# Ledger of designs, part 78: designed miniproteins, single chains, continued (5)

Each design is a single chain, and the fold is of that chain. pLDDT is the mean over its residues in the fold that is shown.

## One batch from the design tools (miniprotein)

Design m18884
Fold by ESMFold2-Fast:
Structure m18884 (fold): chain A 80 residues (1-80)
Amino acid sequence: HMVEAAERAVRVARSLVEGAKQIGNEKAYDLALRAARAVAESIANMLSPEDQEELRKRLDQATSAEEIVDIAEEAVKKMK
């Protein structure tokens, strides 16, 4: 159930980012970026301490909402 919820959250975040890009509005993109960060943090809380630390290091280096979603998606694979 936790893995399914995490996969769904990543899918929603990706849809928000892609939707914001379609709109071409900076405010929509900023909202999507904040949503992606919230999803990634939620997933981090479901990981082992070691995987959580690695995930946070990757998030600190991310420069776009797309990168944050990709990092979160990779983290969900570790939950399986």
Scores: mean pLDDT 81

Design m18885
Fold by ESMFold2-Fast:
Structure m18885 (fold): chain A 65 residues (1-65)
Amino acid sequence: SSSERQRAIDQAQARGDAAMARLPEVLEEMLEKAKTRELSEAEKQHIANLAEVVGDPELAEKFAK
């Protein structure tokens, strides 16, 4: 049903909004890990992508290789 489909969309949107709200926190957690060990290439790319999404292009460039 359209109402059931709309409910699924609303739930997916709410999950997406919650995930987006956590992106700065996730980025900070990744940066804390960078202080304790060397990051893999995938982890550096992940930080670069997160920094770009949260609006920190300088940090994104620093981790993009």
Scores: mean pLDDT 75

Design m18886
Fold by ESMFold2-Fast:
Structure m18886 (fold): chain A 53 residues (1-53)
Amino acid sequence: SMEQRIAVLDATRTVLRSGIEFNRKHGLVSDEELARMEEELREVEEELRRLEA
């Protein structure tokens, strides 16, 4: 269902935000990998905005 999809995307957004913040602080991944994670977050947020419109 759409509500289940929104819940999954919201959880994914939370995990990505936390992971990006943690990795920025601790430098555990490359700048390239961090940029990929940030792009994935943007895509998730865009899909959520579209579904919650």
Scores: mean pLDDT 84

Design m18887
Fold by ESMFold2-Fast:
Structure m18887 (fold): chain A 64 residues (1-64)
Amino acid sequence: SVEELIEQAKKNLELAEKSTDPVIRLVAAHEALRLAKQAIEMDPNNKEAVELQKKAERLIEELR
């Protein structure tokens, strides 16, 4: 469900932000982005999913 995808994206963003391991941070950020994009495919008007995508993309750019 969209709700489950959003919840998993949030958990992966938290992991990316809290982890000190650069590999874990990068993997978790990419997983959050993938999950957010899947949620948007199911519900394009879901503002929470769109915000999660933006946050994950920004974090990935910062980790490069």
Scores: mean pLDDT 84

Design m18888
Fold by ESMFold2-Fast:
Structure m18888 (fold): chain A 106 residues (1-106)
Amino acid sequence: MELTEEEKKILQALVKAARAIMEGNVEEFKKAVDELIELIKKSKDPELIRFGVRGLLALQRLAEYFGNEEAAKAVKEGIDKLREMFKDDPERQALIDEAVAEAEAA
């Protein structure tokens, strides 16, 4: 898979968050989630937005797997922030809704 520079930044933030939750470091996890949200917010690329949101949903499942409800809640709050940021952008809102629906089905 040939990654763009922006995709590499999202992947790096995902790796940081995954490591933090494995170490039980909720504060570093929240910081990495906020970094992911910032990267998604700045993107005009629908594929990058979809990739980032799917990554957030994977982090939520990982946090739930480790029994860390605070970390899982931080991801849910982050996705809610993205929905509010994009409420006037139907295309970006649809990308978030589709990614959430796909994760719920998996």
Scores: mean pLDDT 81

Design m18889
Fold by ESMFold2-Fast:
Structure m18889 (fold): chain A 55 residues (1-55)
Amino acid sequence: SVREEILISVLELIRGGSRTLLEHIKKNNGPQEAIDEVEEGIRQTEEAIRELLEE
């Protein structure tokens, strides 16, 4: 559906932005807690995309 296509697009944008944020935190030696939280957020976003792409 159009709603699912929009949701997938939004999730892909969130995943991309979160990956960029993770690289920024790592490059600037940010706290491990922040790295772990962003990595978990990316994992959850990837899981949501997979579930939406499953029939």
Scores: mean pLDDT 85

Design m18890
Fold by ESMFold2-Fast:
Structure m18890 (fold): chain A 94 residues (1-94)
Amino acid sequence: NEEKRKQLLEDLSTMLGVSVEELEKLIKEAKENIDEEVLELARKLIEEQIEYLLKLGSSEYNALLTATYATAGKLRAQGLPIGYAFYVLYELVS
């Protein structure tokens, strides 16, 4: 689902104030240097946030965007690579 991934990255780029190229670089870095514990944490955080937002009546698209943004913030607060949030988003939209 290339079109959906592209749109999500463009919207995340706007929300985060970083370029799409930087987001793609962070995804690639996470993919090449996978820490399975950090990846599992990112998956859990995104899945929990998506479930919460869908329960509140959010669309799937808005839930994906908001959950990814929130997860990146949570990873950053823990000193973990934020690219894992974007990598998990890519897996969910495949």
Scores: mean pLDDT 86

Design m18892
Fold by ESMFold2-Fast:
Structure m18892 (fold): chain A 83 residues (1-83)
Amino acid sequence: HMEELAEWFKKIGDEAIKLAEEGYRDEAVAFLSIARALVLRQVPEELRPKLIEEFDKAIQALNDGDVEGARKELEKAVEILKE
């Protein structure tokens, strides 16, 4: 379950970064916010604080126009899901 969730979220994160790179920042943030809600519902309570931190950092980076910073934080979220 968690490995499949991590692979799904990696694909969603990659698409969100692609949207942001093409100038669709608000759409990228909306897409990640929906994915964040779906992921958090499916993970153990113990993982939620770490995931929330990385999701919030990724969304903040997108809002600041830092697409590479957002990518880095999303990669960290994917690795947390694989733990």
Scores: mean pLDDT 82

Design m18893
Fold by ESMFold2-Fast:
Structure m18893 (fold): chain A 87 residues (1-87)
Amino acid sequence: MEDIKKAREALSQGKYDEAIKLFEEAIKKDPNNPEAYLLLGYAYMLRGEYDKAIEYFKKAIEVADPDSPLYQQAKELLKRIEEAKKK
C-alpha cells in the first residue's frame, strides 16, 4: 500500500517513469493487487504506450472482483484505448 501511495504521488507530478517503477514494485509484493495493475496501465496510457496499457488493464480485470468499481473502470478504460488504437 505504501508503494502505491508513492506511485500515485509520482503520477500526479507527471513523473511517469518513477510511477511505473513503483507500481511494478507493488505488483511484485502483491501480484493479485488489481489497483496496481489499473494504475500501471493508466501510467502507460499517459505515456502513449497503448499496447502496454491494454495489457495491464486486462490483468487488472483478471485479478479484480467483478462486482468492484475498479473492475468496471478497468473494462471502460480498456474499451476506450482499444477504440483509440483503431485507424
Scores: mean pLDDT 81

Design m18894
Fold by ESMFold2-Fast:
Structure m18894 (fold): chain A 90 residues (1-90)
Amino acid sequence: MSAEELVKKAEELVEQARKAYKEGKYEEAAKLYEEAVKLLEEANKEKDVLAELAMAYLELAEVYEKLGKLEKAKEYREKAEELLKKYNLS
């Protein structure tokens, strides 16, 4: 897949994950966000998608917190913070 195709598919997965999260389907939301994150990490190798990837990390961390996976939630929040520091130079 091209980087553009990876981003488009990841955006669709994020929208599906947000719907699942709103419905309290946290296990489904986690799977959808995990797939979106993998696609965005791959796209980020060819194209700068730091802002989109950081947001996906933060939303996945929130889902992990709802599932009681606090160590994973912390890991993804820290990943998002590092990306946001690179994106926002202030």
Scores: mean pLDDT 84

Design m18895
Fold by ESMFold2-Fast:
Structure m18895 (fold): chain A 106 residues (1-106)
Amino acid sequence: TLPGGPAGGVGIKDLVNNPDPADREQAIENARKAVAAGEALAERFRAAGLPEEAVTAARLAGIAVGIRLVTDDPEVIAEAEALADLGKGLERAEKWLEEALAKVKK
């Protein structure tokens, strides 16, 4: 299941200003579920014999959704969506997600 929409979305600014660990854990969990869903879709695309570009795009889409769940910054969201379309920005998208999650201290 892909978590989506503003109902579950807490921006990084909100996570920094709101010390409630439940909000931070919810954002992280939703981001991880989005990444896992993208990876599951990528595996289904590979099993269906789709080109590697489509497989990469599925993974990037999951990462982009994950980023959107931990930040409400429109510039970051727009760049994450652009990376999903390019299929060549996987490393950067993964780094963005890692950086976003790292700002949410456990």
Scores: mean pLDDT 60

Design m18896
Fold by ESMFold2-Fast:
Formats: C-alpha cells, structure tokens, sequence
Structure m18896 (fold): chain A 94 residues (1-94)
C-alpha cells in the first residue's frame, strides 16, 4: 500500500537520523529518539492495518516535526535535510 511505502521511507529516515545523532555524540537525544520511535511506530502500524491514511499522514507529519525540532535544538543541519527529503518523498506517495 502507499502507507506501507511511506512507512518504509520513515523507518530508513529515522535510522539515518539516529546514526547522525550518534556520530555527533548526542547520546541522550539518541535514547529519546529510540524510545519515541518505538511508540510512534506502533501507532503508524495500527493506522496502516486499519487503512486510515489520514491518521497515518498526521502521525508521520508529527514524527518528522519532532525530529526537526530536535535537530534545530542540537544544531544538526544534516538531519534537517534528511527530514525534508522524507517529507518530499512521502508527499509524492500520499
């Protein structure tokens, strides 16, 4: 489904963002992102299973927004670029 394709992009993006934060030495941010990603992934998977594309889109937008705020706070422009790329790809799919 389109939601499954978008979810794959989000997973790959979060993995790359976490790697960037780890390389930058932001251990606390990595733990925050991992905990939050686990919770958010469950919500996104539920929306996909229930075929609620609008709900999935809203969760995805909130998720990318949280990463954006954290990246701004920590001064990681590379993470902001990854988030923007993910937003563009997801908007093309959904």
Amino acid sequence: SKAEEAYKILKETFDRVIELFEKAGHEEAVEELRRWYEETSKRMEKAIKENKLDEFKAIADDALGRVTRLAHRLGLPEALELVQEARDKIDEIL
Scores: mean pLDDT 83

Design m18897
Fold by ESMFold2-Fast:
Structure m18897 (fold): chain A 59 residues (1-59)
Amino acid sequence: MEMAKEAEEKAVKVARNAIELREEQGKVYSEEEREAILKKAGEFGRENEERRRKEEEEK
């Protein structure tokens, strides 16, 4: 389902923006930590959309 991928991409985009904002404030992320954050955000967005979709279908 394309909606799950769309939610994943949106979550990653939001996480990337949050990282950039924090870096502007002087925080430094390692590449490994950055990858982990983006991956976790994507998984969260996907799972949240899948759960929401199943809940809507079941009413």
Scores: mean pLDDT 76

Design m18898
Fold by ESMFold2-Fast:
Structure m18898 (fold): chain A 59 residues (1-59)
Amino acid sequence: GPGNLAAAGAAAYAAQGDAEGAARMASKLVTEASNAAREGALKGDAVEAGRRAAEMGGA
């Protein structure tokens, strides 16, 4: 669902309409999204993590 970093990332690459291609792209997106979530967690701000995930999701 929305507001979840993993869900936002999944929605973004799913939009490509190709599960195999999306899976490879998702590997990098997941790593970058994980780093964004880590930054947000270090600051104690889930909003920051969500914002960065949205950027990677092609918002």
Scores: mean pLDDT 58

Design m18899
Fold by ESMFold2-Fast:
Structure m18899 (fold): chain A 59 residues (1-59)
Amino acid sequence: SAEIEALERVIAELEATRATIRDRAARGEISAAEAEAQLAALDDTIALLRAAVEELRAA
C-alpha cells in the first residue's frame, strides 16, 4: 500500500541518519553523549514506525 511504502521510506531515511550520526561520532565531530542521545531518539522513532507498519499489515 502507498501508506506502508511511505512509512518504509521514512524508516530508510531515519536509518541513513543513524549511519551519519555514527560516522560523525567516529570522526569526533560530535560528542559521545550527543551521539548517544540522538541515536536513542532515532531508535525509539524507528521502533514506533515499524510497529505502525506491522499494525497496517495486520489490518
Scores: mean pLDDT 88

Design m18900
Fold by ESMFold2-Fast:
Structure m18900 (fold): chain A 120 residues (1-120)
Amino acid sequence: MLEEIKKEAEEAKKKAQTLKPGDTVEFRIRIVGPDGEVVEARVTLTKGENATPEDVIKAIDALYEAAVEAHQLAARGESPVDALARFYRKLFEAAEKYGLKVEVEITRNSRADEALAAAR
């Protein structure tokens, strides 16, 4: 949901103002496909020694825009995995531009997990 992506970005930007070199901020993205497939990406950004707090904030803004684009692509019928691949490209471009280290973890929820959740 776009509101969740926006909230995650706003919380990350608040944390970014107090980051020292080597500190991390997390950005979580959940993409829902047209068939109800869910792909969640947890992004950990590590502030470099030469990155300013403003650079981290700009990186988070770029990631927020990329996450919104990925969500819109999935809503238009693109697979969540393909939408997420486009997000990764922008993520790595922003990290290189703003002097950040990036780590990403992906979780995929199957239709079986959704059926189990609905049965509870």
Scores: mean pLDDT 73

Design m18901
Fold by ESMFold2-Fast:
Parts: C-alpha cells; sequence; structure tokens
Structure m18901 (fold): chain A 55 residues (1-55)
C-alpha cells in the first residue's frame, strides 16, 4: 500500500541521515551529532514498526 511504502521510505531516509551524522560525529568528535544519530535511529525503528502494523 502507498502508506506502508511511504513509512518505509521515511524510515530509510532517517537511517541514512543517522549514518551521515555518525560519520561526521566520528570525524569531529561531536557528542551532539552522536545523540542526533541515535534519535534518528529510534525514529526509523518507530516508522518501521508502524509500517509492519499496517500489514
Amino acid sequence: SEEIEKLRKLAEAKKRSAEAARTVAELTGSQRLRDVAEELEREAEELERRAKELE
């Protein structure tokens, strides 16, 4: 369904943003960016859970 596809696309976008934030955090030593990456990962997991519930 369109709704499930949209949720999964949003989850993947959040995961990619988290990966980018972790990479920058590693290069700069930024704890703030590590925290942002963790938040984005949690948001992605929530979106995946919602997509699964709609199946």
Scores: mean pLDDT 87

Design m18902
Fold by ESMFold2-Fast:
Structure m18902 (fold): chain A 100 residues (1-100)
Amino acid sequence: APEVTLSVPSSVPAGSSVTVTCTASAAAGSTLKVVLYVGPKGAPEEEWEFLGSGVGTGASITLSVTVSNLKAGETYEFRCKVTDLQTGKSAEATATTKAV
């Protein structure tokens, strides 16, 4: 199965931008698809908003997306799903940020 890590600051000023970075890795020669989503903290999968995707071949792939105009007092959950296109196996990571 692929490995995935998701990095985002735990808090950011309201009205500012945050950069979310997803890094995925697998065995050499794998083709990985990464997809990044955002939602309110605790939202079910069907309510995730799509932010971006990438495809890469090799040991690792990194996807970074900048999200702007975060609303004061809200906690955002970011989710990165990685799929190995050869095996169909997937992994997921989540991280949260709060606009203060």
Scores: mean pLDDT 78

Design m18903
Fold by ESMFold2-Fast:
Structure m18903 (fold): chain A 112 residues (1-112)
Amino acid sequence: SELEKKIREKIEELRKLVEQMRAAIDAGDYEGAVELARQTLRVAQELFDLASPLLTPEQRDKVARLIAELQNLVGELEEAVRAGAPFDEVKALGDRFIKVANELIELLEKAL
């Protein structure tokens, strides 16, 4: 269906953003990583809105919790970068963000 196609396109967009965020972190581009994290969160929210009618209540709860975790991690990344935190701290937050984003992607692919 057109909706399933749109959802698949958004999942692939989310995957590409996560890959770009990994590259930015590895390159020491922490300001770029923050912007990519913001974009990843935005696309994840759009994807949840599109997929929500196709999900069970339990799946919706799980996705909402993962998105809330991504929101918290964006805030923590923004604060760490603004404060000039050590690279290990910024990398650890970025790694956690990527892990949560991948959990969201896997859940949606299995549910849809």
Scores: mean pLDDT 90

Design m18904
Fold by ESMFold2-Fast:
Structure m18904 (fold): chain A 109 residues (1-109)
Amino acid sequence: HHHHQALLDEREARIRKAVQEAKDAVSQGKGREFAEEHLRRAEELIKKAESLLDTDPQKALEYAMEAAAHVAGAITAAFLLGDDELISRANELGTRVAELIEKAREKLA
């Protein structure tokens, strides 16, 4: 129980850190660069997760969860910039990440 809660707290801390880094980047005039880099990273991790779903669903889940943090950072920056294209791209990747997490969990059950 304590071990499970610690893992959930670590995931939340990682997402909160990505959101804070996005806010800092936007305040420094680097929000677009931050969003584009995190979207690129998320796409790379999504491809890795998709390739491992059948052979290593645990590793696929780990990559998908890491991609979720990058998407959280990118959507935060995109929203603060008011950039509809970046918001749309981040939402599309967020949907793909959510589907990958669900599929990986189903294969591990």
Scores: mean pLDDT 83

Design m18907
Fold by ESMFold2-Fast:
Structure m18907 (fold): chain A 71 residues (1-71)
Amino acid sequence: VEPALKKAEEARKAGDEITALVYEAQAYIARGNYKEAAEMYEKAAELYEKQGDLSMAKAYRNLAKHYKSLA
């Protein structure tokens, strides 16, 4: 069982979508699926932006851009 994917499911069940997306991104990175990992980080950035946390949104968008360049 993939530990990061299990943690993503538990976070999502608890209503913490951002934490779930971050764990899903980590699971994709562990498999070398950098494109999918970047997509998860982009979604996390969008949720931070909706919360008004522009600093975290920028951080996760930069992280998504980094992994997108590795794909």
Scores: mean pLDDT 82

Design m18909
Fold by ESMFold2-Fast:
Structure m18909 (fold): chain A 63 residues (1-63)
Amino acid sequence: AEAALRAALASGNAGAAASVGELRRSGKVTPEQVARAAEEGIASGTGEGAGAAARDALKEAGL
């Protein structure tokens, strides 16, 4: 779950935020795991959109 989440956030995929929200609601990821994946996604993301996708994912996770 974490590796797939990190890859999706790094790609700037708009669907990644919705997927994070669902994983968070189902209890498959913790807020700390989402925050860490967002940081890794920003750090490894290929430019435009990675930061926005990470922020949207944090919002969907309730962070």
Scores: mean pLDDT 65

Design m18910
Fold by ESMFold2-Fast:
Structure m18910 (fold): chain A 83 residues (1-83)
Amino acid sequence: MEELKKLEEEVKKDPNNAKKWIELSFKYNDLGKPEEALKYADKAIELDPNSAQGWIARGRALADLGKKEEALRDLAEALRLIA
């Protein structure tokens, strides 16, 4: 909870830092809030579409939302970026 508030303040200070949005997405997904995780992953991908971690974050959120086909496509894109 304390770490989450610090991360939220960090993205407010540097909203163009895709890595911070990815971290925020993972934390919200870990908290069982996949809708919020998806929103933050979308922001990270908008800032850096070549980030494999951004696509992994989005795929994780989509999987938790039950959108399995879209999650698989995002994870395949992440794999393509690291291969």
Scores: mean pLDDT 85

Design m18911
Fold by ESMFold2-Fast:
Structure m18911 (fold): chain A 69 residues (1-69)
Amino acid sequence: GPRTERIEREGREHFESLSKEKQEILSGVAEKLREIGDEVDKVYKEIGEALKKGDFKKAEELRKKFIES
């Protein structure tokens, strides 16, 4: 609805004000998030559990694997 359209327009205007390199990074992230939303939830849960255990190294490895997939 109108609220979503306003947020998208404001986001687009902000995006357009960024450098080309930053625009490409943000676009790539958004596209991956859109494609793998349910996998994101699973990975985020695993990372959260690792962080709760204080296993920051495992959390970082899970994050890196996810970003590289």
Scores: mean pLDDT 70

Design m18912
Fold by ESMFold2-Fast:
Structure m18912 (fold): chain A 98 residues (1-98)
Amino acid sequence: MNRKQLEAETLAALAVMAVSLGRIANRELLEKDPEAKKAFDEATELVDKAVQSVRAGNYKEAAEYLRKAAEVLRKGGPEFDTLARILEKIADELEKLA
């Protein structure tokens, strides 16, 4: 396996893990706030697109999807700011691989 591809796939897996843990951490908010849930679900779909872009070797496109996910999360509420920052840091590292 190409080391660059392995690094990119590891970063994508960390983004998926961050979203999964973010869903658990914000479970009560997501049950009570339909707008927060909608933003979180949209961000999850964007992270899935980033994973597919990484699998295709399109690291710059993957970084763009993660940045869009972070923007959507911030619009969903301040509770998502830490998760958004994590996704932006992963996007920065993916862009360096492009």
Scores: mean pLDDT 90

Design m18913
Fold by ESMFold2-Fast:
Structure m18913 (fold): chain A 100 residues (1-100)
Amino acid sequence: MELSEEEAKLVSEVVKLASDILNEEFSKVENPTPEETAAVVGTQLEIMGTAIDLARQGASKEEILEAAAEILREKAEELEESHPELAKALKRAAEKLEKA
């Protein structure tokens, strides 16, 4: 996807930060299922797509980080009953991302 150099840098910084935090928190989930792994990958792709769209709209780094944290919180709520440990990991990732 074609972005300006500044937009591409902003997207890269947010996506790397979100991915690093999410992967760290997910590493604490014992014996993750293939379904849980797929959910994490899907969440990372959703954050990337949202970051690209928001950067194109002139959003700030703070606004993109807030949107990424919201995606993590919404995914945690969806998974709370079926995958409670993954849901906790996603909530912790959202909290860490909001502080960054």
Scores: mean pLDDT 84

Design m18914
Fold by ESMFold2-Fast:
Structure m18914 (fold): chain A 93 residues (1-93)
Amino acid sequence: DYEETAKKFREAVEELKKKYDVVIATSASKNNVEKSLEFARDEAIKALKEGKSVGIVVVAHEDAYDTAKKGLERIKEEAEKLGPVEVKLIVMK
């Protein structure tokens, strides 16, 4: 499971690096999910305003998954208004 999660994260980051100018990667647990999402949002909006395309990968612990999913959906909606964005959410097991 640890190896599988690490592999999925690595593959997601490498795929996004091939398609987007900037890739933002962060991890989220219940103690930091809101700060991790805020970081991802701020970096994505900054890059998009500079005319760059953005991929976002979040690895979330199960206890943060629902919050991370809803937060990423909101970030994607906001970011799509500025330029090309793709988001990926991976659950940590």
Scores: mean pLDDT 86

Design m18915
Fold by ESMFold2-Fast:
Structure m18915 (fold): chain A 88 residues (1-88)
Amino acid sequence: HMMEEQKKAAEEMIKIIKKAIEKGEISEEELEKLEELAEKLKPLLEEAKKEYEKKAKDPSVKEGEAVKLINEILKEAAKLYEVIVAKE
């Protein structure tokens, strides 16, 4: 169940980022929610670090679920950054 909670928090973060991309801006409320979700995602980030280290030591190991989820968050965050920079 702990991993399900982490997945929900990550999905919520992704939804907020996608909404900000659609609007072309991020509000203070959205930033506050992203900060709260980032705190909740500390266990997922720790798991992703362990998965990354394991794959770095043995390239034959399949990419883990936590790493995939963190990569998805980073990908959407990069898109949001591009939208914000385009407005400047």
Scores: mean pLDDT 78

Design m18916
Fold by ESMFold2-Fast:
Structure m18916 (fold): chain A 110 residues (1-110)
Amino acid sequence: GIEISGSKINSASLEQVEETIKIVSEIVNEIAAENGLPPLEIEFDRSATPMQNFQAVLRKLVDWLEQNPELTAELLERLEEAAKEEEDENVKYILLALRELLRSMVPPLP
């Protein structure tokens, strides 16, 4: 597992956080569409810190997965694949940090 550092997340630029949220939003809404679910609105707040944006996205995804626990494994896999294809090290770190926290908070069903 990745040790999650708030300092590392907060060291990312707001542009990197916005890019990460766009990637996450695209993945989540593709999964939602494939499963006949309504789209999930994931917002980026330019007035908030990188960490505040990260925590808001994490909370929204936790709440969504608690309502749709069968989708946890697919979301975790797609976040890992997105991170593998990502060239920006900070965006990659935030994607993997989000994946690790989601896996801990909403573990895949056996």
Scores: mean pLDDT 83

Design m18917
Fold by ESMFold2-Fast:
Structure m18917 (fold): chain A 69 residues (1-69)
Amino acid sequence: KVTEEAKKLLLKAIALLIDAIGLEYEAEQILEKHPDDPEARAEAEKLLEKAEELKKEAEELLKKAEELE
């Protein structure tokens, strides 16, 4: 069964993935509303980069959680 430490890591990883999905959705909305705006594209790219960082952090936490099971 999952240990309490593994559960905490899993919950943290899930929270980071939800945040990443939220940033990706926000970036898509910006691009949809302002497709020809270079400033909007730059904002969307920053959000996508942050989302990628959060996903990588979540993957590291998931690996730690698997090792604790």
Scores: mean pLDDT 82

Design m18918
Fold by ESMFold2-Fast:
Structure m18918 (fold): chain A 90 residues (1-90)
Amino acid sequence: GPAEPSEAARAALEAGLEAARGAKNIKAAVLGTAAAILAAGAAFDYSLGREEAARADAAAAGELAVEAGELAGSEEAVELGRRAAELGAA
């Protein structure tokens, strides 16, 4: 439904920010920040009625957040990122 792209974008944004916060090195910080920026772009696409683009961007942001979370050692970022990828793929 219309909430799914927005929820995916929100989960991806939370995941990216959490990974960036937990970052212990520059790579984790850059990837977490990139995930958050892409998730914000997904939310913007959703605001324009571009649901398919919003879902795809949210899923991609979720995947980046998982990688960043693994590098940061943030289980929360990994879980949120996986949820964003699942919601974006639906």
Scores: mean pLDDT 81

